# Designs tried in a protein design run: designed miniproteins, single chains, continued (5). Part 86

Each design is a single chain, and the fold is of that chain. pLDDT is the mean over its residues in the fold that is shown.

## One batch from the design tools (miniprotein)

Design m19183
Fold by ESMFold2-Fast:
Structure m19183 (fold): chain A 62 residues (1-62)
Amino acid sequence: MEERIRELEEELIALSMRMIGLAVEIIANKDDPEKVAELRKELDEVAARADELARELAALKA
């Protein structure tokens, strides 16, 4: 259980860093609407994954 909690926490940190990176890329590519749309879709997918892991982590700590 502890090893899974640690794994989830580490993955959540990595996903948070990836979301920050994607947000920076969106700002950098603000003049390219197609690229921004692509990056927004990727950001939404990463955020959805982080949400899933956060729920699993909450269940394990319950």
Scores: mean pLDDT 84

Design m19184
Fold by ESMFold2-Fast:
Structure m19184 (fold): chain A 83 residues (1-83)
Amino acid sequence: MEKEIEELKKKVEEAIAKALEAIAAGDKEAALEAAKKAVEYTKKLAETMYKAGLLSEEELQAALANAPKILEQAEAAAEAAVA
């Protein structure tokens, strides 16, 4: 469980870093692809942490509700970067 959480945290961080790099480069397609991966890994991380007793039900619900906003924010940032 602990190792799975650590691996998922690294995947979330890597996906976010790739999305930010793509936004800076003006690559909307790469930014959205990376943001989609960040959403997927963030949801998986939240669910895994909840099952491990590291998140409350309220924290899990908040994480699941906020995860799609990563994609929305990346889309808005990518649109702004490419005009």
Scores: mean pLDDT 79

Design m19185
Fold by ESMFold2-Fast:
Structure m19185 (fold): chain A 69 residues (1-69)
Amino acid sequence: GMEEAKERLRRLLLEAGLSERQAESAVEAIVHAIENGDETVLRAAIHELVAAGVPREELEAVVRELEAA
């Protein structure tokens, strides 16, 4: 469900080297963008995370999981 997908995203971000604060902020930004259908905000959040070293393929897979929840 949503909570499991959020936890997977948080773990992915932490493993990529983000702080707990950065990971929590990013999870909230992505969830809010998905809930509001804000493609611009979602794209910006994904771009920032990939630039920070998060693997794109794994990030996109978790985002799809969140969208399906």
Scores: mean pLDDT 85

Design m19186
Fold by ESMFold2-Fast:
Structure m19186 (fold): chain A 63 residues (1-63)
Amino acid sequence: MTPEEIAKEILEEFKELLKTEDPIKAAKRASQKVLEAVEKGELSEEQAEEIERQMLGELLKSW
């Protein structure tokens, strides 16, 4: 899986979680997946920061 595919999967899952779960719980789950991908070497720290920025944007839209 490419870093772009992993980022897309995490963001899509996060958006689905935001529809049905508490936003804090959804963010915690998505952040855990980002951390795991970085630890596995599938994402760089810079790519993880970009995903976290996009997740914050989705959280702001949920208000």
Scores: mean pLDDT 78

Design m19187
Fold by ESMFold2-Fast:
Formats: sequence, C-alpha cells, structure tokens
Structure m19187 (fold): chain A 71 residues (1-71)
Amino acid sequence: IDQKEVDAAMARILVGIGKLLYSRGDKEGAQELYLEAAKLAKEAGDEELVEEIIKEARELGLDVEAIEKAI
C-alpha cells in the first residue's frame, strides 16, 4: 500500500464520520471533516472521489466554496 491508497482510504473514512456528525447536528464538525477528506482525495489524485465529496457536501448544505478553495 502506498501513500495515495492511504490518503484515499482516509478520505472515505472522514466522509463517513462527517455524515455521522451531521446527522447528530454537528454541522461544523461535518464541514471540517468533508474539507479534510477533499484535501486527502486531491492528494491521492482521485478526482472522482473529490467530485463525490463535493457533491455530498453540497447535498448536505455545507460550504462547498470553502472546500473548493482548500483544494
């Protein structure tokens, strides 16, 4: 396993935790985790995962512009 595989796996884990936080009313925590997940997906070179994370963030009503500026 290389760093890109680790980064992509971590991004997916962070998305899962972010969804859980959002469902519990922690929108700020969800925003932070989706932003970190998008950064990891970008570092992994997984453009499909970046698009998926941004789409989910938009569906949740998170600050997509802040995520896009971070990557």
Scores: mean pLDDT 85

Design m19188
Fold by ESMFold2-Fast:
Structure m19188 (fold): chain A 55 residues (1-55)
Amino acid sequence: SAEAERLRREMAELGDEIVRLAEQRKTASPEQQAELDRKIQELMDRLNELAARLA
């Protein structure tokens, strides 16, 4: 369905963003790592919400 295709695309984009932030975290300062960890968690929570909508 168009809805399922849209959700899968959004999930793929979220996954790419999580990977990007995880790479940034490797070279970030300790202060920035805490901020990146919060952002990664928010994206993971959003990804889980979209996954639930596909079930």
Scores: mean pLDDT 87

Design m19189
Fold by ESMFold2-Fast:
Structure m19189 (fold): chain A 58 residues (1-58)
Amino acid sequence: SDAEEVERLTREGLAAAEAGDVAAARALLQKIRDRFSPSNPVAQAGVAELERAIAAAE
């Protein structure tokens, strides 16, 4: 499902950010934005979570 795909991409992005791979985390964030509507609540939550993790890793 779309929700499961967003959750997987979000988890991969969080793992990348935790590993210090900010470039990979940004790429996963962009993949969510490209594939899912900004009005999708699961995608909104995933994007917000990744943005916070990327900011913390910088």
Scores: mean pLDDT 83

Design m19190
Fold by ESMFold2-Fast:
Structure m19190 (fold): chain A 56 residues (1-56)
Amino acid sequence: MSDEVARLVIKLTRAYIAGDEEAAQKYLEELRKLVSPEQAERIDKAAKTAADALNA
């Protein structure tokens, strides 16, 4: 995984933790340009799951 992808994953997860849906969508769109649609979907689900666990 490139460090650009890793940075976007961190930013996406932080946006979900903060409840910033606009920022989350922006980072997800940037991520979709760098990885396959299947990988982007799995990353998005993982980020949401992690944010939900931290906010529970």
Scores: mean pLDDT 81

Design m19191
Fold by ESMFold2-Fast:
Structure m19191 (fold): chain A 78 residues (1-78)
Amino acid sequence: MLSDEEAEELKKKAEDAAKSIPGVVDVTVLVNKERKSIGVTVYVDDASQRSQVQQQVQDAINSIVPKDVKVAVTAVPA
């Protein structure tokens, strides 16, 4: 289980990482403390690049979160 401080830190890091990816116009992050999981929804400005942006966001967040934290990324058109 994540602490409140760990959950808030992970949420901020995930938001910052997702926003750093070109083509991301907005992001929503939900942290599940009990399951040690993060759900990330990114809004993309170009629907044709949705899969590419989703993969880049997934890789960026996976690089910064602990390996025991599960990350799911969904990309949707803005």
Scores: mean pLDDT 81

Design m19192
Fold by ESMFold2-Fast:
Structure m19192 (fold): chain A 82 residues (1-82)
Amino acid sequence: MEEASRQSAEDLLKVAESADRFVEILRRENERVRKEEEELRRRAEEEARRNPEKREEILEEAEKRIEELREEGIRKAKEEVK
């Protein structure tokens, strides 16, 4: 019984170490994504001003792009930890 518990504890320690690395990587990726989000929002607002007829479509496309960037950032962080 205790041997199985020890093996589980070793696996949990490896997961904890991976989690620490994941959190640090995720934080750096989140900072990058945040800057990209701000740039995308500004560009979308400028394009919406230049093309008011498609304002809603431009803003909606920008929001979808931002969501994709967030998912991509998380995915990259997870892939690096493995």
Scores: mean pLDDT 73

Design m19193
Fold by ESMFold2-Fast:
Structure m19193 (fold): chain A 89 residues (1-89)
Amino acid sequence: MKKEAEELIKEAEEKLKKAEEEASSDDADPEKVLKLVRETEELLERAKELAKESGDEELIKRVEELEKRLEEFLERGRGVFELAEKKLA
């Protein structure tokens, strides 16, 4: 359980970093960024459930910090993500 939560947190962190790097690129693809964001959200949701089940406060805090980082990223790119969502819908 704890190890699985740690693996999911690490994978979410890597995907969020890739989304941030893609968004900062001169040739940024909004659809690719949105897909990475969605994958990050899914991983964080599962990691949060496992962290809560484990009772590990440190893992819970790490998930919450990544969730906050994702929220801030989404707010900065809101217009770009709205366009990408319309294309994927």
Scores: mean pLDDT 77

Design m19194
Fold by ESMFold2-Fast:
Structure m19194 (fold): chain A 58 residues (1-58)
Amino acid sequence: REARLDAAVEELLKLPSVTPEDVAAIAEKYGVTAEELAAALIRRRAPAEFIDAALSLI
């Protein structure tokens, strides 16, 4: 599960722009939750736009 979460975060961070729909699609693809993605993005100090997109799904 952690390896899938890491892969999901890496795929999100490669996007030039992020929407809540992108976060939802990647969460479904990797079998992780939006809460897990939001926590991982915060832990990795991702740009606020990525964190906000993930938090909008919670």
Scores: mean pLDDT 78

Design m19195
Fold by ESMFold2-Fast:
Structure m19195 (fold): chain A 82 residues (1-82)
Amino acid sequence: SEKEKVEKVLEEFKKILEDPSVSERDKKIAVDSVLEYIKSLKDEELKKEALKKLKEIIKNSKNLSEKLKEELLKKIEEAEKS
């Protein structure tokens, strides 16, 4: 199902965020890629849930600086605004 595909994308993204060998630049690129994927979803409720889960993954990350966390959250908030 599309929901299962979304969950897999978010799980893969979480692994990228938690990887200390991945640069801040590449983590930002990963957020942009995930956001573009979520924006392509036709199901508006699934899109909203995916954005909510994406924000929770970033907020709960233990390997991101506070500055990077705020920057990534701002990208997601901007994506939620039409």
Scores: mean pLDDT 84

Design m19196
Fold by ESMFold2-Fast:
Structure m19196 (fold): chain A 92 residues (1-92)
Amino acid sequence: ATEKAIAEARAEAQAFLDEHLTPEVVEKAKPDIEKTRKLAKEYGFSEEAIEYLELATLVAHAASTDPDPSLVPRYIAIVLRLIGAAIDEELK
């Protein structure tokens, strides 16, 4: 992925979170974010890659609390792009 594609994925994730993130979602996501961070560190992922995985986890939690089924393809696309960015970072 180009740096532009990674920046676009981050911007889309942030826009999604600005629309759907509540303090309750943040608190519910915190244990899964901490688990993701711990596992990624154990597998030797870089801090940059871990940040993309944490953002993907937060987007998934924000989507899971919204009853609108139209959000499913949007959040899946964002999550997959962020996971792709994490993998791309590790392949450098």
Scores: mean pLDDT 76

Design m19197
Fold by ESMFold2-Fast:
Structure m19197 (fold): chain A 76 residues (1-76)
Amino acid sequence: SKEEFEEGLRSLEKDLEELKKAVEEGKVSKEDALKGLERGLAELDKMEKVITDPELLKRIEELKKKIEELKKEIEK
């Protein structure tokens, strides 16, 4: 359902913000952070294949971009 996807996206958005803070504070290893981000990207890819709502697809693309930017920051 649309509500289920919206809840899933909200959870992923929150998890990303929490992970970013944990990385900045040194509370998680770079390796574990990268694994978490890769799992998030895989989940978004699965959602993108079944979602047809243009607003949700836009949110997925924006979240993917944020994850890729954070991955690059961690890999420095």
Scores: mean pLDDT 82

Design m19198
Fold by ESMFold2-Fast:
Structure m19198 (fold): chain A 63 residues (1-63)
Amino acid sequence: MAEELLKKAEEAFKKGNYEEAIELATKAAQLSTDDDIIQKAGDLIAESYKKLGLDKAAESMGY
């Protein structure tokens, strides 16, 4: 269900797996017509995008 996918996306985000968090949050939003779930999924996608940008910069500095 959409709530379960959103929780999995949150767990992926906590693990630092931001690409997986984006994928799972997108699926949660697609399966739900609940504005709260769609909004939370959107916020998680946005935060994951920000983290990916920072992590890529750090990796470039380390190589």
Scores: mean pLDDT 75

Design m19199
Fold by ESMFold2-Fast:
Structure m19199 (fold): chain A 96 residues (1-96)
Amino acid sequence: SKVAEEAAELARWVLELDGVTDPQKIALAEEFARAAAESGKTLGEILRAMDYGVEAAHASPEEAERLIDEMAKEFGLTPEQVERLRAALAAAHAAK
C-alpha cells in the first residue's frame, strides 16, 4: 500500500511539472501508477503506466479498453487489478 501511494504521489508530481491540470488525467495516471507499483514494477514501468492512464482519460470506451488490455499484457496485471483500473476509468469518465 505504501509503495502504491508513493507511486500515485510521483504520478501527480510529474504531471504537475508538465503543467497538467486535467483532473481526469491526474486521477487515471495515479490509479495506473498504483497498479504498476503493486505489481512490483520498476520506476520506468510505473512512468509508462502513468502514460497509459493519461491516454485513457479522454479515449473512447473502445480505445480505453484496448489500452487497459495492452497494459495488462505488458505488465502482467491480475484480473483484480484490471477490474480496479476499469472501475477507475468508469469513475473518471462519469466525472466529465
Scores: mean pLDDT 81

Design m19200
Fold by ESMFold2-Fast:
Structure m19200 (fold): chain A 71 residues (1-71)
Amino acid sequence: DLAARAADKLAAGETDLAEEEKEALIEEIKKKIEEAEKYLEEKKDGPEEERKHIQEYIEGLKELLKEVEKL
């Protein structure tokens, strides 16, 4: 999968991604953010620790998206 390969390369410190790998990774990150935000909304009245964990995950994905878009 192109998104998985792009993620593996980025995790290894490789920033020279092919355009198709970059586009696939951007779409995958956007999908994960959308799914995580939906889950956070479902858990709005849930435990603080769980909501904080989801929020930190979303923030990490948004930061990753911004970094990938710069490549």
Scores: mean pLDDT 78

Design m19201
Fold by ESMFold2-Fast:
Structure m19201 (fold): chain A 62 residues (1-62)
Amino acid sequence: MSLEEQIELARELMRKLAGKSEEEVQKAMQELAKKYGFSGAAGGAALEEWKRVKNLEKILAA
């Protein structure tokens, strides 16, 4: 899978996992990494993007 395809899948996941717990996001990322053979870097980048979105939500709620 190309890097661009991995980024597209990561974005799709971030959209669907908005509002989910970190534990649920982590499990979903592990399942996708297993299924599609993602590099650890691609999976880590997707998780970091989700954390960034959650931090923005916290800032906006404050």
Scores: mean pLDDT 66

Design m19202
Fold by ESMFold2-Fast:
Structure m19202 (fold): chain A 59 residues (1-59)
Amino acid sequence: SEKEEEARRLAELMLRLGYSPAEAARLIMEQFGLSPEEAAKIVGEVSGKSPEEILAELA
């Protein structure tokens, strides 16, 4: 979906600017209304970090 693509692009930009995967996940949750699981999946795919590790940092 366009929403998922926009969230992915924002996550990629945040990681490039030096934000952590958890910070990127929190922002895309806030901006796009994504669940923690959806945000962790997107940021995991972009960062190469496991979605489970990102979810643990969001807890």
Scores: mean pLDDT 85

Design m19203
Fold by ESMFold2-Fast:
Structure m19203 (fold): chain A 79 residues (1-79)
Amino acid sequence: LVEEAEKLRKKAREYDIKAEEAYQNGDFKTSAEYYRKAAEYFRKAADLYEQAGLTDEANYFRRQAEIYEKLAEEAEKKA
């Protein structure tokens, strides 16, 4: 569970980097898609931390997912 959650949060970080790069290039639609992918992976990581009994980690990554969903919404407004 924890090892799998670590892999998912690393994948979320990879999508964050891709979203930032797309945003800098003016590709706001692609940036929004990548921010949504980052949010999805943070939420999946949070679910695994919750299953492992790690409530603080789960709450942290749920908040990260909400932040990245808002970043996707802001990118969509510019597209």
Scores: mean pLDDT 86

Design m19204
Fold by ESMFold2-Fast:
Structure m19204 (fold): chain A 70 residues (1-70)
Amino acid sequence: AEELVKEALKLLEEGKYEEAIKLAEEAAKKGSKEVQALAYEIIAEAYEKLGDLEKAEEYREKALKLAEEV
């Protein structure tokens, strides 16, 4: 799961936003709350770069909520 997050970050850096979202979603489903929070941040940033500001805000809120729980 942590490995998936690292790969998703690399995809985000390469501008492969849709692929980064898909891999981060997989990490969120398989990982700990800490991994899930980080994965949601990656998804939010990818959506922001794609211009989907509503989805970006939704995932940022999910990430923040999880980060406050841990």
Scores: mean pLDDT 80

Design m19205
Fold by ESMFold2-Fast:
Structure m19205 (fold): chain A 90 residues (1-90)
Amino acid sequence: SLRLSDEEAERLYEGALTAIENAREAYQKGDKSKAAVYLAAAGIYATLLDLSGHRERAAEVYRKIAELYREMGDQETAERFEKLAEELEK
């Protein structure tokens, strides 16, 4: 498993939230491709949080990614991220 300090995990979580905010802003400005790049970055941060045992934080990020994909009309991708979040939440 990936070993992260609590401070490193918090930085990844904050990075993920910032990426999601940037993705929403890009989408609102009509740049769907830029939004997808930011959402991909957020997904990487969530995966690293999961691999380091920060499962609740990872689930939160996956759900926020799913929410934005749903807003963008990408229901299939939204469902995939919702499933990832559900698997991490007990």
Scores: mean pLDDT 88

Design m19206
Fold by ESMFold2-Fast:
Structure m19206 (fold): chain A 58 residues (1-58)
Amino acid sequence: GEMEELIKKAERRLAGSKEALKTYPELAPLAEQGIARAEAAIEAARKGDVETARKLLS
């Protein structure tokens, strides 16, 4: 469903931001922001707040 798709998208972004943090430590502030945003999107989607999850993943 839409919620599962949003969670998968957020999990992919989370993984990418974590990898960026390891590969490009000079981008740490952006990678940390990406991690926080992706985690917030996962939480919003799991709570059924689809609109917030979409905004965080836009």
Scores: mean pLDDT 83

Design m19207
Fold by ESMFold2-Fast:
Structure m19207 (fold): chain A 61 residues (1-61)
Amino acid sequence: MDWNELKTQIVTLLRENPEGLSASELAERLGVSQSAVSKALDELLKLGAVERDSKGRYRLA
């Protein structure tokens, strides 16, 4: 999976789960490594596209 496809799938899952998902839950649902998801989430956080709560869950900003 390329990085653009991974980021698109993360955004789609977060849109479908407005309560938020952890990096491990995203990795499990997408069938990719937690390391790959964490790197994609870091890029999305820097863009302001997602936010992270105190419990480590991510949601769309």
Scores: mean pLDDT 82

Design m19208
Fold by ESMFold2-Fast:
Structure m19208 (fold): chain A 59 residues (1-59)
Amino acid sequence: GVLVRAVADYTATRPDEISLKKGELATVLGTVKPGWVEVQLPDGRTGVVPGKYLEIVGF
């Protein structure tokens, strides 16, 4: 999958969302809604975050 990194802290506000810390790595699983992507963290947790908080690092 596509490897991404959080460019800023994000705090989940809904049950389907996941919180990220700036610099945290994740793998994109897919686009769920316009501007929102589902990611998986290295510990196996999954959830959706705004795509604007992510930058592509690798494939």
Scores: mean pLDDT 82

Design m19209
Fold by ESMFold2-Fast:
Structure m19209 (fold): chain A 122 residues (1-122)
Amino acid sequence: SLFPDLSPAQRQALVQVLQALAETLEKMSGVKVSVEKIVQDIASLASDAQRRELARLAASLLKAVQAGDRAAAVKLARAMIRQLLRLRIPSILLPFSLASKGRLFSDASIDAVAQGIVDNLA
């Protein structure tokens, strides 16, 4: 397992949200984005505590989407994107830079990607 510190349910939630992120970044950047590479990069670069926090955010995001609370879902997606950007995940950074026209840490760019994640999960 790439995430031995996470439960099966936590891994499923994280992968589901990362799939929605990859689809959003691919659509916005025009380049292919591999969920498998994102998962591998997180497994290699994130600490156990950082992986648990990402899984917690992913699970909360999915619950907000299931509840129809779009505002809460977008806020959680923004928090997760900021966490992933802080980790400097290579498989995310290049597509995000292209999607944001180099403004990858701007609130507007983060919000646009967060809304795309929520739309792909709904």
Scores: mean pLDDT 85

Design m19210
Fold by ESMFold2-Fast:
Structure m19210 (fold): chain A 94 residues (1-94)
Amino acid sequence: NPVQQALNDSDNVRQQGLDYLSPVLSDRDLQTIDNSLQQVLDTVRQSQPQNVSQMVSLMQQVTQQVLSTITDPRVRQALQDMSNSMLATMQTYL
């Protein structure tokens, strides 16, 4: 299932991004980013997108909503960068 594969690969990108950021961000900031991105992925999964295009559109919308709740500009930037990498991975399934 391309939707399931894209979600799994995007979750792997999330894990890799957190590992990459671990030496430069505090544990608290890393947890905030991880929790935020997991919330985005869970919302996308719960919406049961029928195809990758719907999943990408939903991911973009939910990510923007979550980003609006982040007040720390460093955390917001890191979250945006990671979400962009996850979206790019999803788009390879289009």
Scores: mean pLDDT 89

Design m19211
Fold by ESMFold2-Fast:
Structure m19211 (fold): chain A 78 residues (1-78)
Amino acid sequence: LREEAKEHLEEALRALEAGDVEGAKEHLREAIRALEQLPLTPEVAEALRHAHLALEALEAGDVEAAKEHAEEALRALE
């Protein structure tokens, strides 16, 4: 699940680099699903907060904010 969440966050970032906003949203939703199945440690809580903010940014059309939040979510899991 932790590795699954990291993989989906990495795929979301790749999708954003390719201009695939809908693919990025789907990968962010899958990352959130995987994170929600983990014990709520500080790292998981931080990753969840940033993954939700990334998804919200994409829904608002803010791709740069979404990239920053997805990167922070991935960083929290390292």
Scores: mean pLDDT 84

Design m19212
Fold by ESMFold2-Fast:
Structure m19212 (fold): chain A 70 residues (1-70)
Amino acid sequence: SKLEEAERLGREIGRLRGEEAEELLRRLGELAREVMSPERLEVLREIGRELRRMGDNIQRGLAEGRLGAV
C-alpha cells in the first residue's frame, strides 16, 4: 500500500544522509501526490503531516540517541 511504502521510505531517510536522504524525500512527495484523490484529500493532508513528523522524529531520535523508543 502507499501508506506502507511511505512509512518504509521514512525509516530509510532516518538511516541515510546526504543525497540518498534527499532522493527518498522526493519519493515521499511523489507518493503523497499519487495518493491524492477527491474523496480522501482531507484525510491525505493529515497523513502527509504525520509522515513528515515521523521522518523528523526519526532524524531527531538518531541525533539524540533515542532510537530504542521506536
Scores: mean pLDDT 61

Design m19213
Fold by ESMFold2-Fast:
Structure m19213 (fold): chain A 91 residues (1-91)
Amino acid sequence: SVEELIKLLKDPDQFVRRNAAGQLGAIGDERAVEPLLKVLEKDESQFVRQAAAYALGIIGDERAIEPLKKVLENDSSPFVREAAKRALERI
């Protein structure tokens, strides 16, 4: 369920968090937007933040626009910045 995948965004394993973000993006449920925004902003793994950015782009919710712009400008990872750019092109 979407609720179970949202809980997995807090899993200690970065690969579990990354896969949960990807699945939430594929489902496209707006309930995932706020949890994915927290991951995008605060997750320690660049691969998890990248997955959250792509997921937010696929969901297409306008709430992601300003957070994705901040990530595009400020994230330490070029992979996360590119994902934010691609996500913004979809919204």
Scores: mean pLDDT 90

Design m19214
Fold by ESMFold2-Fast:
Structure m19214 (fold): chain A 67 residues (1-67)
Amino acid sequence: SLMEELGRLALAMAEAEKDPRVARAYERIGRAFLAGDLEGAREGAEELEELGYTDVAKGILAHVDYL
């Protein structure tokens, strides 16, 4: 499913990320999508936005609104 694909992608981004705060936000987003927790995914995207990952956060939020 799209949520499972987004969850796996976010977890892969977390593993590749060198900043522990950004990695933690991606991991939260990935786990949320895999659990079907759209609100948790939104909260994680908002954390990415606060960390300066604005374009990535907007992309995730657009998917949350689509799902």
Scores: mean pLDDT 86

Design m19215
Fold by ESMFold2-Fast:
Structure m19215 (fold): chain A 65 residues (1-65)
Amino acid sequence: SNSEKAQELLRKGVEAERAGNYELADKYYLQAVLLDETVPEEVKKKAKELLEKGDFTPGISKTLY
C-alpha cells in the first residue's frame, strides 16, 4: 500500500540523515509525504519548505539542472 511505501521511505530518510546525507534524506521525506498525507507533521512541514525554497522540485535536485 501507499502507507507501507511511505513508511519505508521515512526509514530510508532517517538512515540517510544519520549518515549525514541530508539531501538524500530530504528527497525521501518529500516522496513519503507525496505518497501518504498521514506522515508525521514535522515531515510534512519539511516537504513544504523544500518545495517553497526552490532548491529542488519533487523527484529532482538542484544539481540535476
Scores: mean pLDDT 66

Design m19216
Fold by ESMFold2-Fast:
Structure m19216 (fold): chain A 67 residues (1-67)
Amino acid sequence: MMLAEEERGALGAIRELEEKKRQGKATPLDEKMLEVYRRLAEAARAGDRDEVERALMELIGVAVSGL
C-alpha cells in the first residue's frame, strides 16, 4: 500500500524543506512544496485516500511546473 510510503517520504521531504527555510534559502516553490508535503503526510497518517490522491496530484503538478 502507498500510505506508509507516502507518509515516510513526505516526512523526509518536510525535514529537508524546513532546514532550507531555517537557512533563509527557501524559494516560493519550496514553500509551496512544503505545504503540499504537510497535507500529504497528514492525509497518509489519517488513511484518507481521497486527500492522499489530491495532495499527490498537487505535488506532481508543483514539481512539473517548477513554479
Scores: mean pLDDT 75

Design m19217
Fold by ESMFold2-Fast:
Structure m19217 (fold): chain A 80 residues (1-80)
Amino acid sequence: EVKIETKIEYDEAADRLTITIKVGNYTITLEVTPDKVTITFKDSNGNVKTIEIPLTDGTALREAFELAKKIINEQIKKEK
């Protein structure tokens, strides 16, 4: 069984949206600010990969959500 946990946190003072998604032993953290999107991937072995995407007219925000959905779907399919 794959357990999916999602936590959404918004900090108005920093204008920062943090979305943490846990799929089994995999953790995906998306940190969204007006200037950039930071995507952090953590696997079960503690390996961490970070990707920063600069924001231009909000396009990167949409691309980051699309990427996150794709990664989640791929992890769910692999667990079947």
Scores: mean pLDDT 69

Design m19218
Fold by ESMFold2-Fast:
Structure m19218 (fold): chain A 106 residues (1-106)
Amino acid sequence: SMEKINKEIDELMLEMGRIGVERLKRGDYSASSLALATFGAPALIKEGRYEEAAEILIESAKSFLKQGSKKAVELAQRALDAAKKSGNDKLVKEAEKLLKEAEKKL
């Protein structure tokens, strides 16, 4: 029963992540779009969809960085971890730049 509930939650989080990504791709960087994308990232990671998770976390980190939020550091670190697992060097470089920039803002 708990495993079934967890599966349903993961599927919902994944769908919310997909909606968030679609909104970001349309240029909608609203708090709701970022929240949907960020909320879906753990589900994407669990499914081994590291490239999509990295893209979501990068966009979330960028937005929190623009707001001066310390959350940008945590999101950039998570983005870097996902990017490294994805094997996408472009995403790794982007996440590293974001992490360094966020850490400088401390």
Scores: mean pLDDT 79

Design m19219
Fold by ESMFold2-Fast:
Structure m19219 (fold): chain A 68 residues (1-68)
Amino acid sequence: SVSEALAEAFALAAQGAEAARAGDLATAVKLYSQARDILASTFGEDSPLVRDLAATEAELRAQLEAAR
């Protein structure tokens, strides 16, 4: 259901935020990517929720690259 998909996506995004605060950017990217996939399957790539998660994932990936 949509509510189940939202609950799972928000749980994954919350775990991603926790991983990012702990400095585990690789895990954060993985978790945000999983959350985005669930929302994209439910609402489509053009939804604001999907775009917001994609932007967060891109920012975290850029931070990973900058840490090299």
Scores: mean pLDDT 84

